Designed miniproteins, single chains, continued (2). Designs and how they scored, part 43

Each design is a single chain, and the fold is of that chain. pLDDT is the mean over its residues in the fold that is shown.

## One batch from the design tools (miniprotein)

Design m5566
Fold by ESMFold2-Fast:
Structure m5566 (fold): chain A 62 residues (1-62)
Amino acid sequence: MRAVLEEADRNGDGYLTPEELAEAADRLGMNGTVVKTQAILAGKERLTVEEGVALLRELKER
């Protein structure tokens, strides 16, 4: 999971946009549209890799 998110971080700055997080989610077999929507609703314009991992874990358990 974390490695996929690190690969989605195109800038290597440790932050992911909702779009980059959605791409990582699609690679993990999750619905990227749902992940992107949840990140936007959380008010996150950028997430850390750690925050992205936490969000994906929450959504996987739903």
Scores: mean pLDDT 73

Design m5567
Fold by ESMFold2-Fast:
Structure m5567 (fold): chain A 103 residues (1-103)
Amino acid sequence: MADDEELEAKRAALTPEQQALYDKVRDELIAAFDEALATHGVAEASRLFTERVQKLLDEADKLPDPEVAEAIKYGIVDAVNEMIPRLTAAAVAEGLLDPRAAA
């Protein structure tokens, strides 16, 4: 995954409108995942998050401006980096993942 400093540098290089889109994509994905996790549990939250990411990537690829598409993709990467440790912790808590899985 991209380093947090690398993502921050990429965001800083964006226009204000592209930064707003990056932030919107990141925040919307995080909020949707948190809501799904609280409502449906880890398995369904993971499925819904994956579907939302796939739809956003498909829509980004249809955009005529590659810089706008990159802003969306960086927002997705940032959201994924935030969600992976939360998803792992929730999976352990629900007994879906053994914290000693390497045994």
Scores: mean pLDDT 77

Design m5568
Fold by ESMFold2-Fast:
Structure m5568 (fold): chain A 101 residues (1-101)
Amino acid sequence: SMAEEAAEEARRAAEGAARAAERARDAAGAAAGGVAGIGAGTAALVAARRGGGEEGKEAGEKGAEAAIEGAKRALERAKGEEGERAARLALAAAEGGKEAV
């Protein structure tokens, strides 16, 4: 289903963000940590949606909203071109996760 495909993309995006944060841990600081957190949040949203019917959808929508807010704050705090690029990608992933709900 399209929902399963969107869920798999969100999971891969979250894994990518986590790996990028590990590699950049000592360099990008708060920006890299923010990207990893947003990725994890997106994955949690996808998991909640799979298990809960109407309750899962409401939890997913609230979590997507929180992830988007977190991504926007990470973008505001991002320093340098690489940090800003990572934050913008995290925001796009969070917004895509919300659309998949």
Scores: mean pLDDT 59

Design m5569
Fold by ESMFold2-Fast:
Structure m5569 (fold): chain A 90 residues (1-90)
Amino acid sequence: MLEEELELMEKWIEKNPNNAAAWAARGKLYYELEKYEKAIEDYEKALKLDPNFEAAPEVLRILAEAYKKLGKYEEAEKALEEARKLEEKL
């Protein structure tokens, strides 16, 4: 099921490579598959394309959890602080 959703997200990204939401959606699926390095790469791509998109606070929180899974606690803390700042603006 998650692998089928991943294929759909890959097709979405192929058609819309500059859509931050598409990259974030694939990143979330990689996180659920416990592929944390790939999840981080996709989330970082989403945030680079649009740092203020609607799901950016959620993406930053999941990015922080992915960093924690890899033992990168400083990066996780930074992502959580960025999420809090965006939530204050929304």
Scores: mean pLDDT 81

Design m5570
Fold by ESMFold2-Fast:
Structure m5570 (fold): chain A 57 residues (1-57)
Amino acid sequence: MAQQYLDLGRQLAERGDFAGAVEYYKKALVLAMEAGDQEMVERIRREMEELTRKQLE
């Protein structure tokens, strides 16, 4: 499920594995888009934006 990949991405981001986090966020995004879950798509995009902001700091 998209939520499981989102949660795994968050765990990787918390450990500082930004590349791994992005990979799982992309997997979650694909699943959410296939399911037509617009709320989940928006949540994943927000998580990816926050990750990019933290990575650039």
Scores: mean pLDDT 79

Design m5572
Fold by ESMFold2-Fast:
Structure m5572 (fold): chain A 66 residues (1-66)
Amino acid sequence: SSLEKGLESAKKLVDSGAEAAAIAAALHDLRQAGLPDEELIELAKKALEKHPNSKILQDFLAKLEA
C-alpha cells in the first residue's frame, strides 16, 4: 500500500540521517495517507533525536500534539 511504502521510506530517511526537511515532507505525506497521529508522533520524536534543533520537525510534532 502507499501508506506502507511511505512508512518504510520515512524510516529509511530517519535511519540514514537525511535532511530534516525531507523527513518532514515524508511525515506530512504519511499524515495525508491516514497514518494515525500516535505513529506520526513516534516517527517525529525519533527524527528529532537525530535533528534535535530542527524547527520544521519541532513544528510538525507540536501541530500533531495540539
Scores: mean pLDDT 82

Design m5573
Fold by ESMFold2-Fast:
Structure m5573 (fold): chain A 65 residues (1-65)
Amino acid sequence: SIAARIAELQARIAALGKEIEELRKRMEALTDPAEKQKVRAEMQKLFDEGYALSEEIAALREQEA
């Protein structure tokens, strides 16, 4: 069902949020600018993935309406 798919996508967004929080904690412990930049790049990829998932949820909601 569309509702089940939305629930799955919401769960994936929640999991991405946990990964971002772990990377944030890791970045706070780092002093090397190169390592911080790598972590920022990883966080950006997760933010981009979360945005794409939120757009898919919006499209699925429009289909239900």
Scores: mean pLDDT 85

Design m5574
Fold by ESMFold2-Fast:
Structure m5574 (fold): chain A 66 residues (1-66)
Amino acid sequence: MTVITAEGASATGITAAALILIGDGAEVRVEIGEKTVIRAEGASEEAAQQAKDALERGGGKAKLEI
């Protein structure tokens, strides 16, 4: 399971990241609170990295755990 935690991510960045993971065939859950946490089951490492990059392009700081 891939977990991406982001601080300061925009709604656009979060949406882009989720769509990348869904497009890769992953089951995605997004939790928005003090931090944004995206959980993806079945995501490739490439899709996970692209999702992290989308969050960071949206102004956030993201951490990826595989």
Scores: mean pLDDT 82

Design m5575
Fold by ESMFold2-Fast:
Structure m5575 (fold): chain A 83 residues (1-83)
Amino acid sequence: SHMEERKKEAQELLKTAEDGLKAARDAGVHPGTLASLEVSLEVARYLLENPDATEDEVRKIRNDLLEKRIAEMEKKAQEEMSK
């Protein structure tokens, strides 16, 4: 079933993203790279909840999540500069 294949892919992606995020944090990797890995983890979670999601829907969610993370980083930077 295509749904079962998608679930397996999502589970493997989730594990890879979690392992990668942990390794990156342990290695002291750049904050921008950590944000990218966190977005990948959220996309994997979305796929587990929505196994029927199309590739276009997945791309949109990934882009929306990345945009939100960038906006939050910019807001935090502005708040720090205002003190």
Scores: mean pLDDT 76

Design m5576
Fold by ESMFold2-Fast:
Structure m5576 (fold): chain A 64 residues (1-64)
Amino acid sequence: AKKVAVVGAPTEEQAREMGEKAKEENGADDVIELPGASLEEAEKKGEEIRRKEGAAVGVYSAAL
């Protein structure tokens, strides 16, 4: 099964950094970076991917 990380952070740089860590540390196959996104937006995207692909999804946010 595919592993997907959805990352929400205040800046593009923070989103990229968090996405890289998700790939290295959690073995994510794909990363969806949402700079400027709220936690609720990241969660919504994660649920969509989980339902659509049956993937294992991790949601990461700098703001909770």
Scores: mean pLDDT 76

Design m5577
Fold by ESMFold2-Fast:
Structure m5577 (fold): chain A 71 residues (1-71)
Amino acid sequence: MAEAEELTRRLLERVERGEITLGEAINEAVDAKAPHRLIQRLGIEFARRAGVERTTPAGESRPLRLTAPPL
């Protein structure tokens, strides 16, 4: 059980490193027979992260910034 969770975590790291895309990571998790619950968590976490801060991989970056520096 923990092994499948570690697998999905590794896939997440690869996505952040730009080795594979989020879709590829999810697809590999499915191919590796990862539990549906972990795949669901992946989707939820990514949807949340994308909603908070959008970062385009190796593209024109137009991230959502909500920080106001104190003067």
Scores: mean pLDDT 62

Design m5578
Fold by ESMFold2-Fast:
Structure m5578 (fold): chain A 80 residues (1-80)
Amino acid sequence: MAIEEDGRRYAEQSLKDVRDLAEKAIEAAKKGDFKTAERYTIQAHFVALVLESLAGPDHPLAQEARKIVEEAAKEVEKLK
């Protein structure tokens, strides 16, 4: 059971990393630095893909990570 708790913590940390990267992408876009914004969006997408690969695409945390990446990409696009 401890290993399942550790897996949950890793998934939660990955979700936090996705949120942090998405926030950095949006902040870069607000400053007009769309190259940096795109780089952070790509990094967030990779973390979300790793989480999906480990937890499965139907896992709630994997779905939330994907949604965060999609919302960040849309917000960056709106700022152009």
Scores: mean pLDDT 79

Design m5580
Fold by ESMFold2-Fast:
Structure m5580 (fold): chain A 84 residues (1-84)
Amino acid sequence: LSEQIEKDKPIALKAVEETIKAVREKGIEYARDVANEFAEKYGSLAVQIIAAFVEILYAIDKISGEEDEEFALRVLENIKENLK
């Protein structure tokens, strides 16, 4: 498990970086599509967890009626730092 997570870290890190870029360029809805595409392509648990977090952020925006890109970016940047 630990060895598999270490092998998946580079892909998970890239997925988070691309998702952060997507939020900054086109918002959380587009970032959701990007994160899910990475999860489907690589199938790794780490990438699936990242996609799940993006879905949660999207759900929060939808429920609150407010688009909080700064909050989404903060969460994703924290995930990125934890993957270093």
Scores: mean pLDDT 73

Design m5581
Fold by ESMFold2-Fast:
Structure m5581 (fold): chain A 81 residues (1-81)
Amino acid sequence: SELQAALAEAEAALAASTASEVEREAMRLSIEALRALLAGDLEAATAAVLELARLAGEHLGREIPEERARELAEREFALVA
């Protein structure tokens, strides 16, 4: 499945990463979101995406609005339901 492929790619990227601690934490949160989606846990997936958006806003200067993050999580969940 596309989610399983994305999870495997994300896990490989984290394992090979020489990025900053903040960037590695972002990778871990992305992996957590993908695992939650694969488990059918929309609330856990949404929480991980929102935490990732908060981290990105504070430390990486990249902002994802909460409403947009929620919409993306719900859309991905619907595709695997």
Scores: mean pLDDT 71

Design m5582
Fold by ESMFold2-Fast:
Structure m5582 (fold): chain A 99 residues (1-99)
Amino acid sequence: MKFAAFDEPLITEVALRDAVAAGKRAFRIEIDGKTIGVYEDESLEGAEFLFEKEATVTEYDPETGRPARTRKVKVKFYKLEPESPRRRIYGAVELEDVE
C-alpha cells in the first residue's frame, strides 16, 4: 500500500491527526535525521519511483492518537502526481518490513 508523505513538522502533525481521525493507518518515519509523516492513500497512481532507504517507523494508535509500535522498514519514495497541490520531495511512500 502507498502512503502520502510530508517532511515538514507542522504539516506532518496535522496530516497524521486527520488520517487517524478518518480511520486510516498513520506512521511517523525517522530517516537521515528527518521526521516524515505518512498515512494510507490508495489513490497514489502514476507516482514515479525516486529511491529507497531503510528507516524506523512508529505507528499511531487510532484509539488513543498516541505512538504505539516502532519497527524497521524499507521505505520507497515516489514523486507526487503533477496535479497534486502538496508537492514534497518524497510525495508518496511505500513501506516494506525489514526482516
Scores: mean pLDDT 60

Design m5583
Fold by ESMFold2-Fast:
Structure m5583 (fold): chain A 80 residues (1-80)
Amino acid sequence: MKEELIKKADELMKKGDELYKQGKRTEAATWYERAAHYYLLAGDFDKAIEAAQKALEADPSNEYGKRLLKEIEIRKKLAE
C-alpha cells in the first residue's frame, strides 16, 4: 500500500517537473501539491517536504502550499 502511494507521488512529481520546465509554474505547483499529499499519506515526510517546497518554488504566493509545508513539518515532528 505505502509503496503504491509513493509510486503515485513520484509520477505526480515527474508531471510537475515537466510543467515547470515548460514555464507552466502555477500548474506545476498543483502537481507538486498532489505529490506532497501522497508522500504524506505514505508517511514519507522528507519527500512530502521536498514536494511542498517545489510547489512553493513554482508558485511562491501559493498560500495553500505554505500551509501544506507547515502541516507536513508539524506531522514530522509528531512522528519523531
Scores: mean pLDDT 85

Design m5584
Fold by ESMFold2-Fast:
Structure m5584 (fold): chain A 83 residues (1-83)
Amino acid sequence: EAREIFKKMAEDFLKRAKEYLQKGEEAWKNGDLETALEYFEKAKRYAELAIKFAEMSGDEKLVNEATELKKQAEEKIEELRKA
């Protein structure tokens, strides 16, 4: 029961992280660097939450997916700060 709750929470946070990553990319394409940075930072935060709950659920695949998403968000933040 507890593992199912943690897995659902991890999945919900992962979906939010993916949504914010997409919104950040769209804002960046439109030249809104401030909004893009805010969305990429939100994507990173939700990915970190997804990792935490995925670890608590014991789902290694979900941990790996969330970790990859966090790295993508961090890379986008670094690119924006250099622009």
Scores: mean pLDDT 88

Design m5585
Fold by ESMFold2-Fast:
Structure m5585 (fold): chain A 70 residues (1-70)
Amino acid sequence: SEREKEIKELMEIQLEKLKKAIELGSLSLEEAIKLLDDTVEIWKKYLSPEDAEIVEKLAEEAKKELEKFA
């Protein structure tokens, strides 16, 4: 759906920013994962339960990407 695409795009933008921060030495992997989790909790407050489940799944994928990147 268009909504799922929008959520995925926002998650990809956030993931790119976190990867860049790790690359620049501004964040450790642990700090990047924590910041991602905190961001997801904020997003979930403004989303339907269905959209929140999508964000949770995308966040788990993003964490795996960060672990592989580091």
Scores: mean pLDDT 84

Design m5586
Fold by ESMFold2-Fast:
Structure m5586 (fold): chain A 76 residues (1-76)
Amino acid sequence: MKASEEEVKKARELAEKLPEELKEVVFELIDELEKTTDPRKKAALITATAILLIGDPNAPVELAKEVVKTMLSMGE
């Protein structure tokens, strides 16, 4: 199923709260996730986002969790 417009909007609103450098990369990952129908690509994009946000000390942990959760919902 394609990601719902509401889930995409929620993911972008959460990503907007990230530091500027992370925000640009995460928006790109969200856009690619919205466009892909390949389950492996979906998993790779969500995993890449999780690794990026967990690895960055400037990303709040709770915000990182909410971004990843929303992207997982988009991947369904």
Scores: mean pLDDT 79

Design m5587
Fold by ESMFold2-Fast:
Parts: structure tokens; C-alpha cells; sequence
Structure m5587 (fold): chain A 81 residues (1-81)
């Protein structure tokens, strides 16, 4: 229980820091913003992230990739995590 609370706080802080970085870096393209958010979510998932983190990553892939084949493969990889 205590470990879950610590992991949740760590995830919340990282998410807030990423959002702040994106907002304070107006020179970033939408593509670069998606790359940063995807990178952070993948890191969180590797540390035992939640189903919500997987769904968020899938939503970002849908925005970033227009190829149905690339999106399908990415979703399969995320779901296997």
C-alpha cells in the first residue's frame, strides 16, 4: 500500500513537470511535444505504470501516427507491456 502511494506521487510529479516543460517551451512543435509525452509514459509503464498510462500512450500514438499499420503495431506493443 505505501509503495503504491509513493509510485502514484512520483507519477503525478513527473506528469506535472512534463506539462510545465511543454507549457514553458513555446518553441516546441506538436510532434516534439508528443515525443516528450510518449517517452515519459513509456518510462512510467516500465516502472509498473497503470492501465490509464497505457490508454494515454495509445491516445498520443493516435494523434502522432496517421498510418493504420504503424498505429496497430504500436498499440499491440503497448498492450503487451
Amino acid sequence: MEEEEKLQKERDERRANLEKLIKTSPGLTDQQKYDLEMSELITELRKGGSEEDKQRLIEIYKKRFTSPEALEEAIKEIESM
Scores: mean pLDDT 71

Design m5588
Fold by ESMFold2-Fast:
Structure m5588 (fold): chain A 100 residues (1-100)
Amino acid sequence: LGPEHPSVATSLNNLGVVYKSQGKLSEAEALYRQALGIKQKTLGPEHPSVATSLNNLGVVYKSQGKLSEAEKLYKQALEIYQKLGDKNGVATTLNNLGIV
């Protein structure tokens, strides 16, 4: 698999979850940003996996106190989930926005 394969993005996302749980927010941010970029390039910007990655990155930004950046990412994820009719994705994203 090449470095831009979706499976690489999944592995980067999983490692980001581990770093986030350890409080390594800058490392988690870098991994989630890489995963997001790969997913946008390989799956297109409106794929549900992209919306999930936007939510994950938003949670990291919120934890860093970057509330405006988190809000922008959550709004992008919300738009994707709404276009797809993903009610669970919409509910999760609205909850994230309500916390910010």
Scores: mean pLDDT 83

Design m5589
Fold by ESMFold2-Fast:
Structure m5589 (fold): chain A 80 residues (1-80)
Amino acid sequence: DEEVLREARELLEKAEEALEEGNIEEALQHVRRAANLLQERAPEALDLVVEAARAYVEGNEEKAKELLKKAIELLKATLE
């Protein structure tokens, strides 16, 4: 569905902007929503988001950022 793909693209753009600004919590929210929309295309991306959220809660912001960047790359690879 093109509408779903468009929403996913916008969410990933917002996630990248949030990461550039250092807003990891906002980036987590956007990537999680995009991963849920694209779960059938990239199920491993949702796993990365879950790991990133755990790292963030545990205070490991660097690990959270790296995992979110990986999830974004996987999700973008599934978009046309």
Scores: mean pLDDT 85

Design m5590
Fold by ESMFold2-Fast:
Structure m5590 (fold): chain A 74 residues (1-74)
Amino acid sequence: MQEQLDQEIEAAVYEIKAAVHVAIARSSKDPELRKEHYREAAEWYRKAADASINPQDRELFRKAAEEYEKLAEE
C-alpha cells in the first residue's frame, strides 16, 4: 500500500506542477514566456502520466501533455 500511495502522491504533485505552469502561460502576455511554461506543463503532465496507476488518468495526462506541447511549438 505504501508503494501505491507514493505513486499517487507523486502523480498528484506532477499534475499540480503542470497546472501551475499552464496558469502562468495563460496569464503571460509575453509569447516566449507562454511557450516556455507550456513546455514545462507538457513535461510535468508526461511525468504525471508515467506515475499514474489508473489507465484513465494516464490517458488524460498524456493527452494534456500533447496539447501543451503543441501550444509550446506554435
Scores: mean pLDDT 83

Design m5591
Fold by ESMFold2-Fast:
Structure m5591 (fold): chain A 57 residues (1-57)
Amino acid sequence: SMEEEKRRMEEEIEKITELMRQKKLSKEQLERLRMLDLHLTLNVPLEELRKRAEEAK
């Protein structure tokens, strides 16, 4: 479960990184990349980070 979750996040990071390389990165993709970085480095649950993003609108 945790390993599958990590794999899904790594795949998402790869997709966002490809968009960065093509200079097609949107503001939402930048926010998503930041969220994934916080999750992987600080172990903050994605659900909590998503709540914070919604409240920061």
Scores: mean pLDDT 73

Design m5592
Fold by ESMFold2-Fast:
Structure m5592 (fold): chain A 97 residues (1-97)
Amino acid sequence: TETMEEIDERIKKGNELGKKVEQVADEIIAEHPEFQTPEARKAIRDTVAIVKFFAIVTGDLKEALEMALNVLSHPGLKDETGVKALKLIAEKLGIKL
């Protein structure tokens, strides 16, 4: 039962959080040679996109990361590179998953 103004503020907050996630993901790619392959970069980009989506939906970084972890860990997807990248992103942001 959020007002339209509260929804707009949540979306704005989610976009700001998403930008922080992108920055941290770029730092992780730079620090980890195993993530510099085209395949790993795609998996990380897809992971960031999922986190950004949930950050807009929730307005909360920890909840967004937990929801993204559930998606990446789903038996039908099981993106091991995405899960590893997500955990490193959470660690750099000071969030425990």
Scores: mean pLDDT 81

Design m5593
Fold by ESMFold2-Fast:
Structure m5593 (fold): chain A 94 residues (1-94)
Amino acid sequence: LELALEGARYAKEGGTLAAKNGTGEALHKGIAGALRGIGGEFEAEVLKNAKAAGLTARSGGDVAYEAGKLANNEEAYKLGRLGYIKGAAGEAAG
């Protein structure tokens, strides 16, 4: 869980830098690799807990989705979508 929050923070920083310079293929690929390294079992928890680290489920999911697209990583795509949907559902249910 601690590593999951660190991963979410890294994803947020990477997403911000990519948006700032307009070119971030290597950066996005690095984020996708980091998310894969955490493991599928904790990937949803990274996005769920990202709000506590200053990320919303949406922003975390969007970063994971874009990173997965650049890295051609189906797991990252699915994680990004799942995390976004799960976070939005949690907000709606609250």
Scores: mean pLDDT 46

Design m5594
Fold by ESMFold2-Fast:
Structure m5594 (fold): chain A 79 residues (1-79)
Amino acid sequence: RAEELFARARAAEAAGDLREGAILALEAHALAALASGRPGDEEIAELARKAAEALRAGDLEKAREYIEEASRKAEEAAA
């Protein structure tokens, strides 16, 4: 599932569909976070999902904000 989405994201990038590749990669990260079962994973997964939805809507600024927040929470959870 997450691995399949990452593979699909790479295929989209190779085909020149960079936005679709980014969306698929974010969805893959959300699934991987949920699968890991670590503290905070649900919140990190939700932020990654919101970033993907913002990209689909063409809201690049909102997508960047969600990605940055998810990354920050992931670092905090790893510490």
Scores: mean pLDDT 73

Design m5595
Fold by ESMFold2-Fast:
Structure m5595 (fold): chain A 73 residues (1-73)
Amino acid sequence: SDVEKQFEKGIEAAKKAGDEESVKQFEKAREAFEAGDWKAVGEYLQKAISTSKSDEVRKQAIETAQAISLAYA
């Protein structure tokens, strides 16, 4: 799915940036997504956006949130 693909891109971007905290936030967001906990997904993605020093990681977190909103709105 587009959302699963987008989580993979976010995790890869965070790994490439050496941003271990954002890797954990994306992994937790994916687990919450698989559990149907949309509030937790949003909270974990917002943590990645607010704490990451990588523009690419922040961009991927925003794109993941947008992909979820478009697919499940």
Scores: mean pLDDT 84

Design m5596
Fold by ESMFold2-Fast:
Structure m5596 (fold): chain A 67 residues (1-67)
Amino acid sequence: KIDELIDKLEETTNDPEILKLLDEFRNTKDKDEQLRIADELEEKATGLAYFKNVDIVDEIKKLIEES
């Protein structure tokens, strides 16, 4: 679920800063840290097909909150 959305986001970018945040997300188990990283991903994705990347990040945030 969340892992599949992270994989999709990785496929849409070659930005090493975003890729680093995705790796940090996979390595954290703290819900608050996951939400913080998701917020950073949303902010940094703004310059790269924002509408597409924001939709993916929104779904990730919803899944974190529902878990």
Scores: mean pLDDT 71

Design m5597
Fold by ESMFold2-Fast:
Structure m5597 (fold): chain A 100 residues (1-100)
Amino acid sequence: SVDDIIARLEKMRALAEEVIKDPKTLAEITSLIDDTIDTLRRNPDLPARQQRGLLRTTLTVVYVALMLEVGEEKARELLLKVVPEEEAEEIARQARQLLA
């Protein structure tokens, strides 16, 4: 549901606040997460595919920032707190392609 996706984004926001030390990067990442949550709250009837797409895209950008801040191993541990291993693996794969 949309509420489940929002809860995952809120959890990732809290994790980002704990580990991202650069104020500019933290502001950019929390702003992105907040914008995605606001979009989901204003559009509760969004098709499930679009809801999952917003989650995946947002988490991919967040994961890039986490990799640069704390390294890939720690970034993966944090990502696994909000998504299942299969989804985390796909997000990590997409993030690595963005950095290639």
Scores: mean pLDDT 88

Design m5598
Fold by ESMFold2-Fast:
Structure m5598 (fold): chain A 84 residues (1-84)
Amino acid sequence: HHMEEVREAVEELRRVTDAAIEGMKLAADKGNIDEIKALGDSAIRYAQRVAEEFPEAREEAQRLMDEVKKATDEYIKKAKEKLS
């Protein structure tokens, strides 16, 4: 079931993305910019691997990478504001 494997990969990618964004939120509350960046980088690398392994997931992986990049920028700003 190739399409079932693609679906499972996308579901796991969404889970990894959501966990990374939640981790960024917690790191931002602590002012930990390095942790926010590390979480964002890890989530993007995971999405890139999913896109390479499953071309059918490429568009969703790109959407989730864009979501991670946006969250990274937002939480870095929040962390900087909190440190001021």
Scores: mean pLDDT 87

Design m5599
Fold by ESMFold2-Fast:
Structure m5599 (fold): chain A 107 residues (1-107)
Amino acid sequence: SMELRERAEKLVEAADRIIEAAREALRRLAEGAPEHEVLSDLLSRIHELLSENGITLTLGELYVIAQIALEGARNNDPVGAKREILEFLLEKGKISEEEYELALELL
């Protein structure tokens, strides 16, 4: 249970950093940075953050998480976006139900 809680805490920290990366992406887009570079950098950052937690995603799955994070940042709904990211990871079998439930309590 303690080890599982530490995993859930790290997962929530990764989700928080993904939302921060999406906010930075929106700032760069507002400043006129090329969309393809901003999106590529965001996808790479999401991949890095999740890989540090033992989670490997396909390019298509990374795009879904990037979209969720960008919408959360645009709508100023970081909690909703983190919840959707966790739900997506559970749906794709990347986290356990127990880890998901603990992570939701930490949002």
Scores: mean pLDDT 91

Design m5600
Fold by ESMFold2-Fast:
Structure m5600 (fold): chain A 96 residues (1-96)
Amino acid sequence: DRAAELERKALEAIKEGDYATAIEYAAGLFHLGAVDTARRILDLLGMSERAKEALERAARALPALTPAELQAAAAVAIKEQLKIDKENNIVGVPVV
């Protein structure tokens, strides 16, 4: 099951402190329809609801699950999280 593989890889990335890669795998999970799993991973990263929604929207629009496309979707979510952190004068996600 590809969704289970992506979940395992996302959790491993979090353990290694590679949060950008974890967000990329969460994008893959949204694209596959594993919405609850993707949201749970993003909750572990402390991402806002707006950033999670931005990632889901970007991920569902992807034509394929290539590394470049997952990175593009992750960048949309990271940018949205950075805007929220700036609005609230809060330290950003560890990747941003």
Scores: mean pLDDT 80

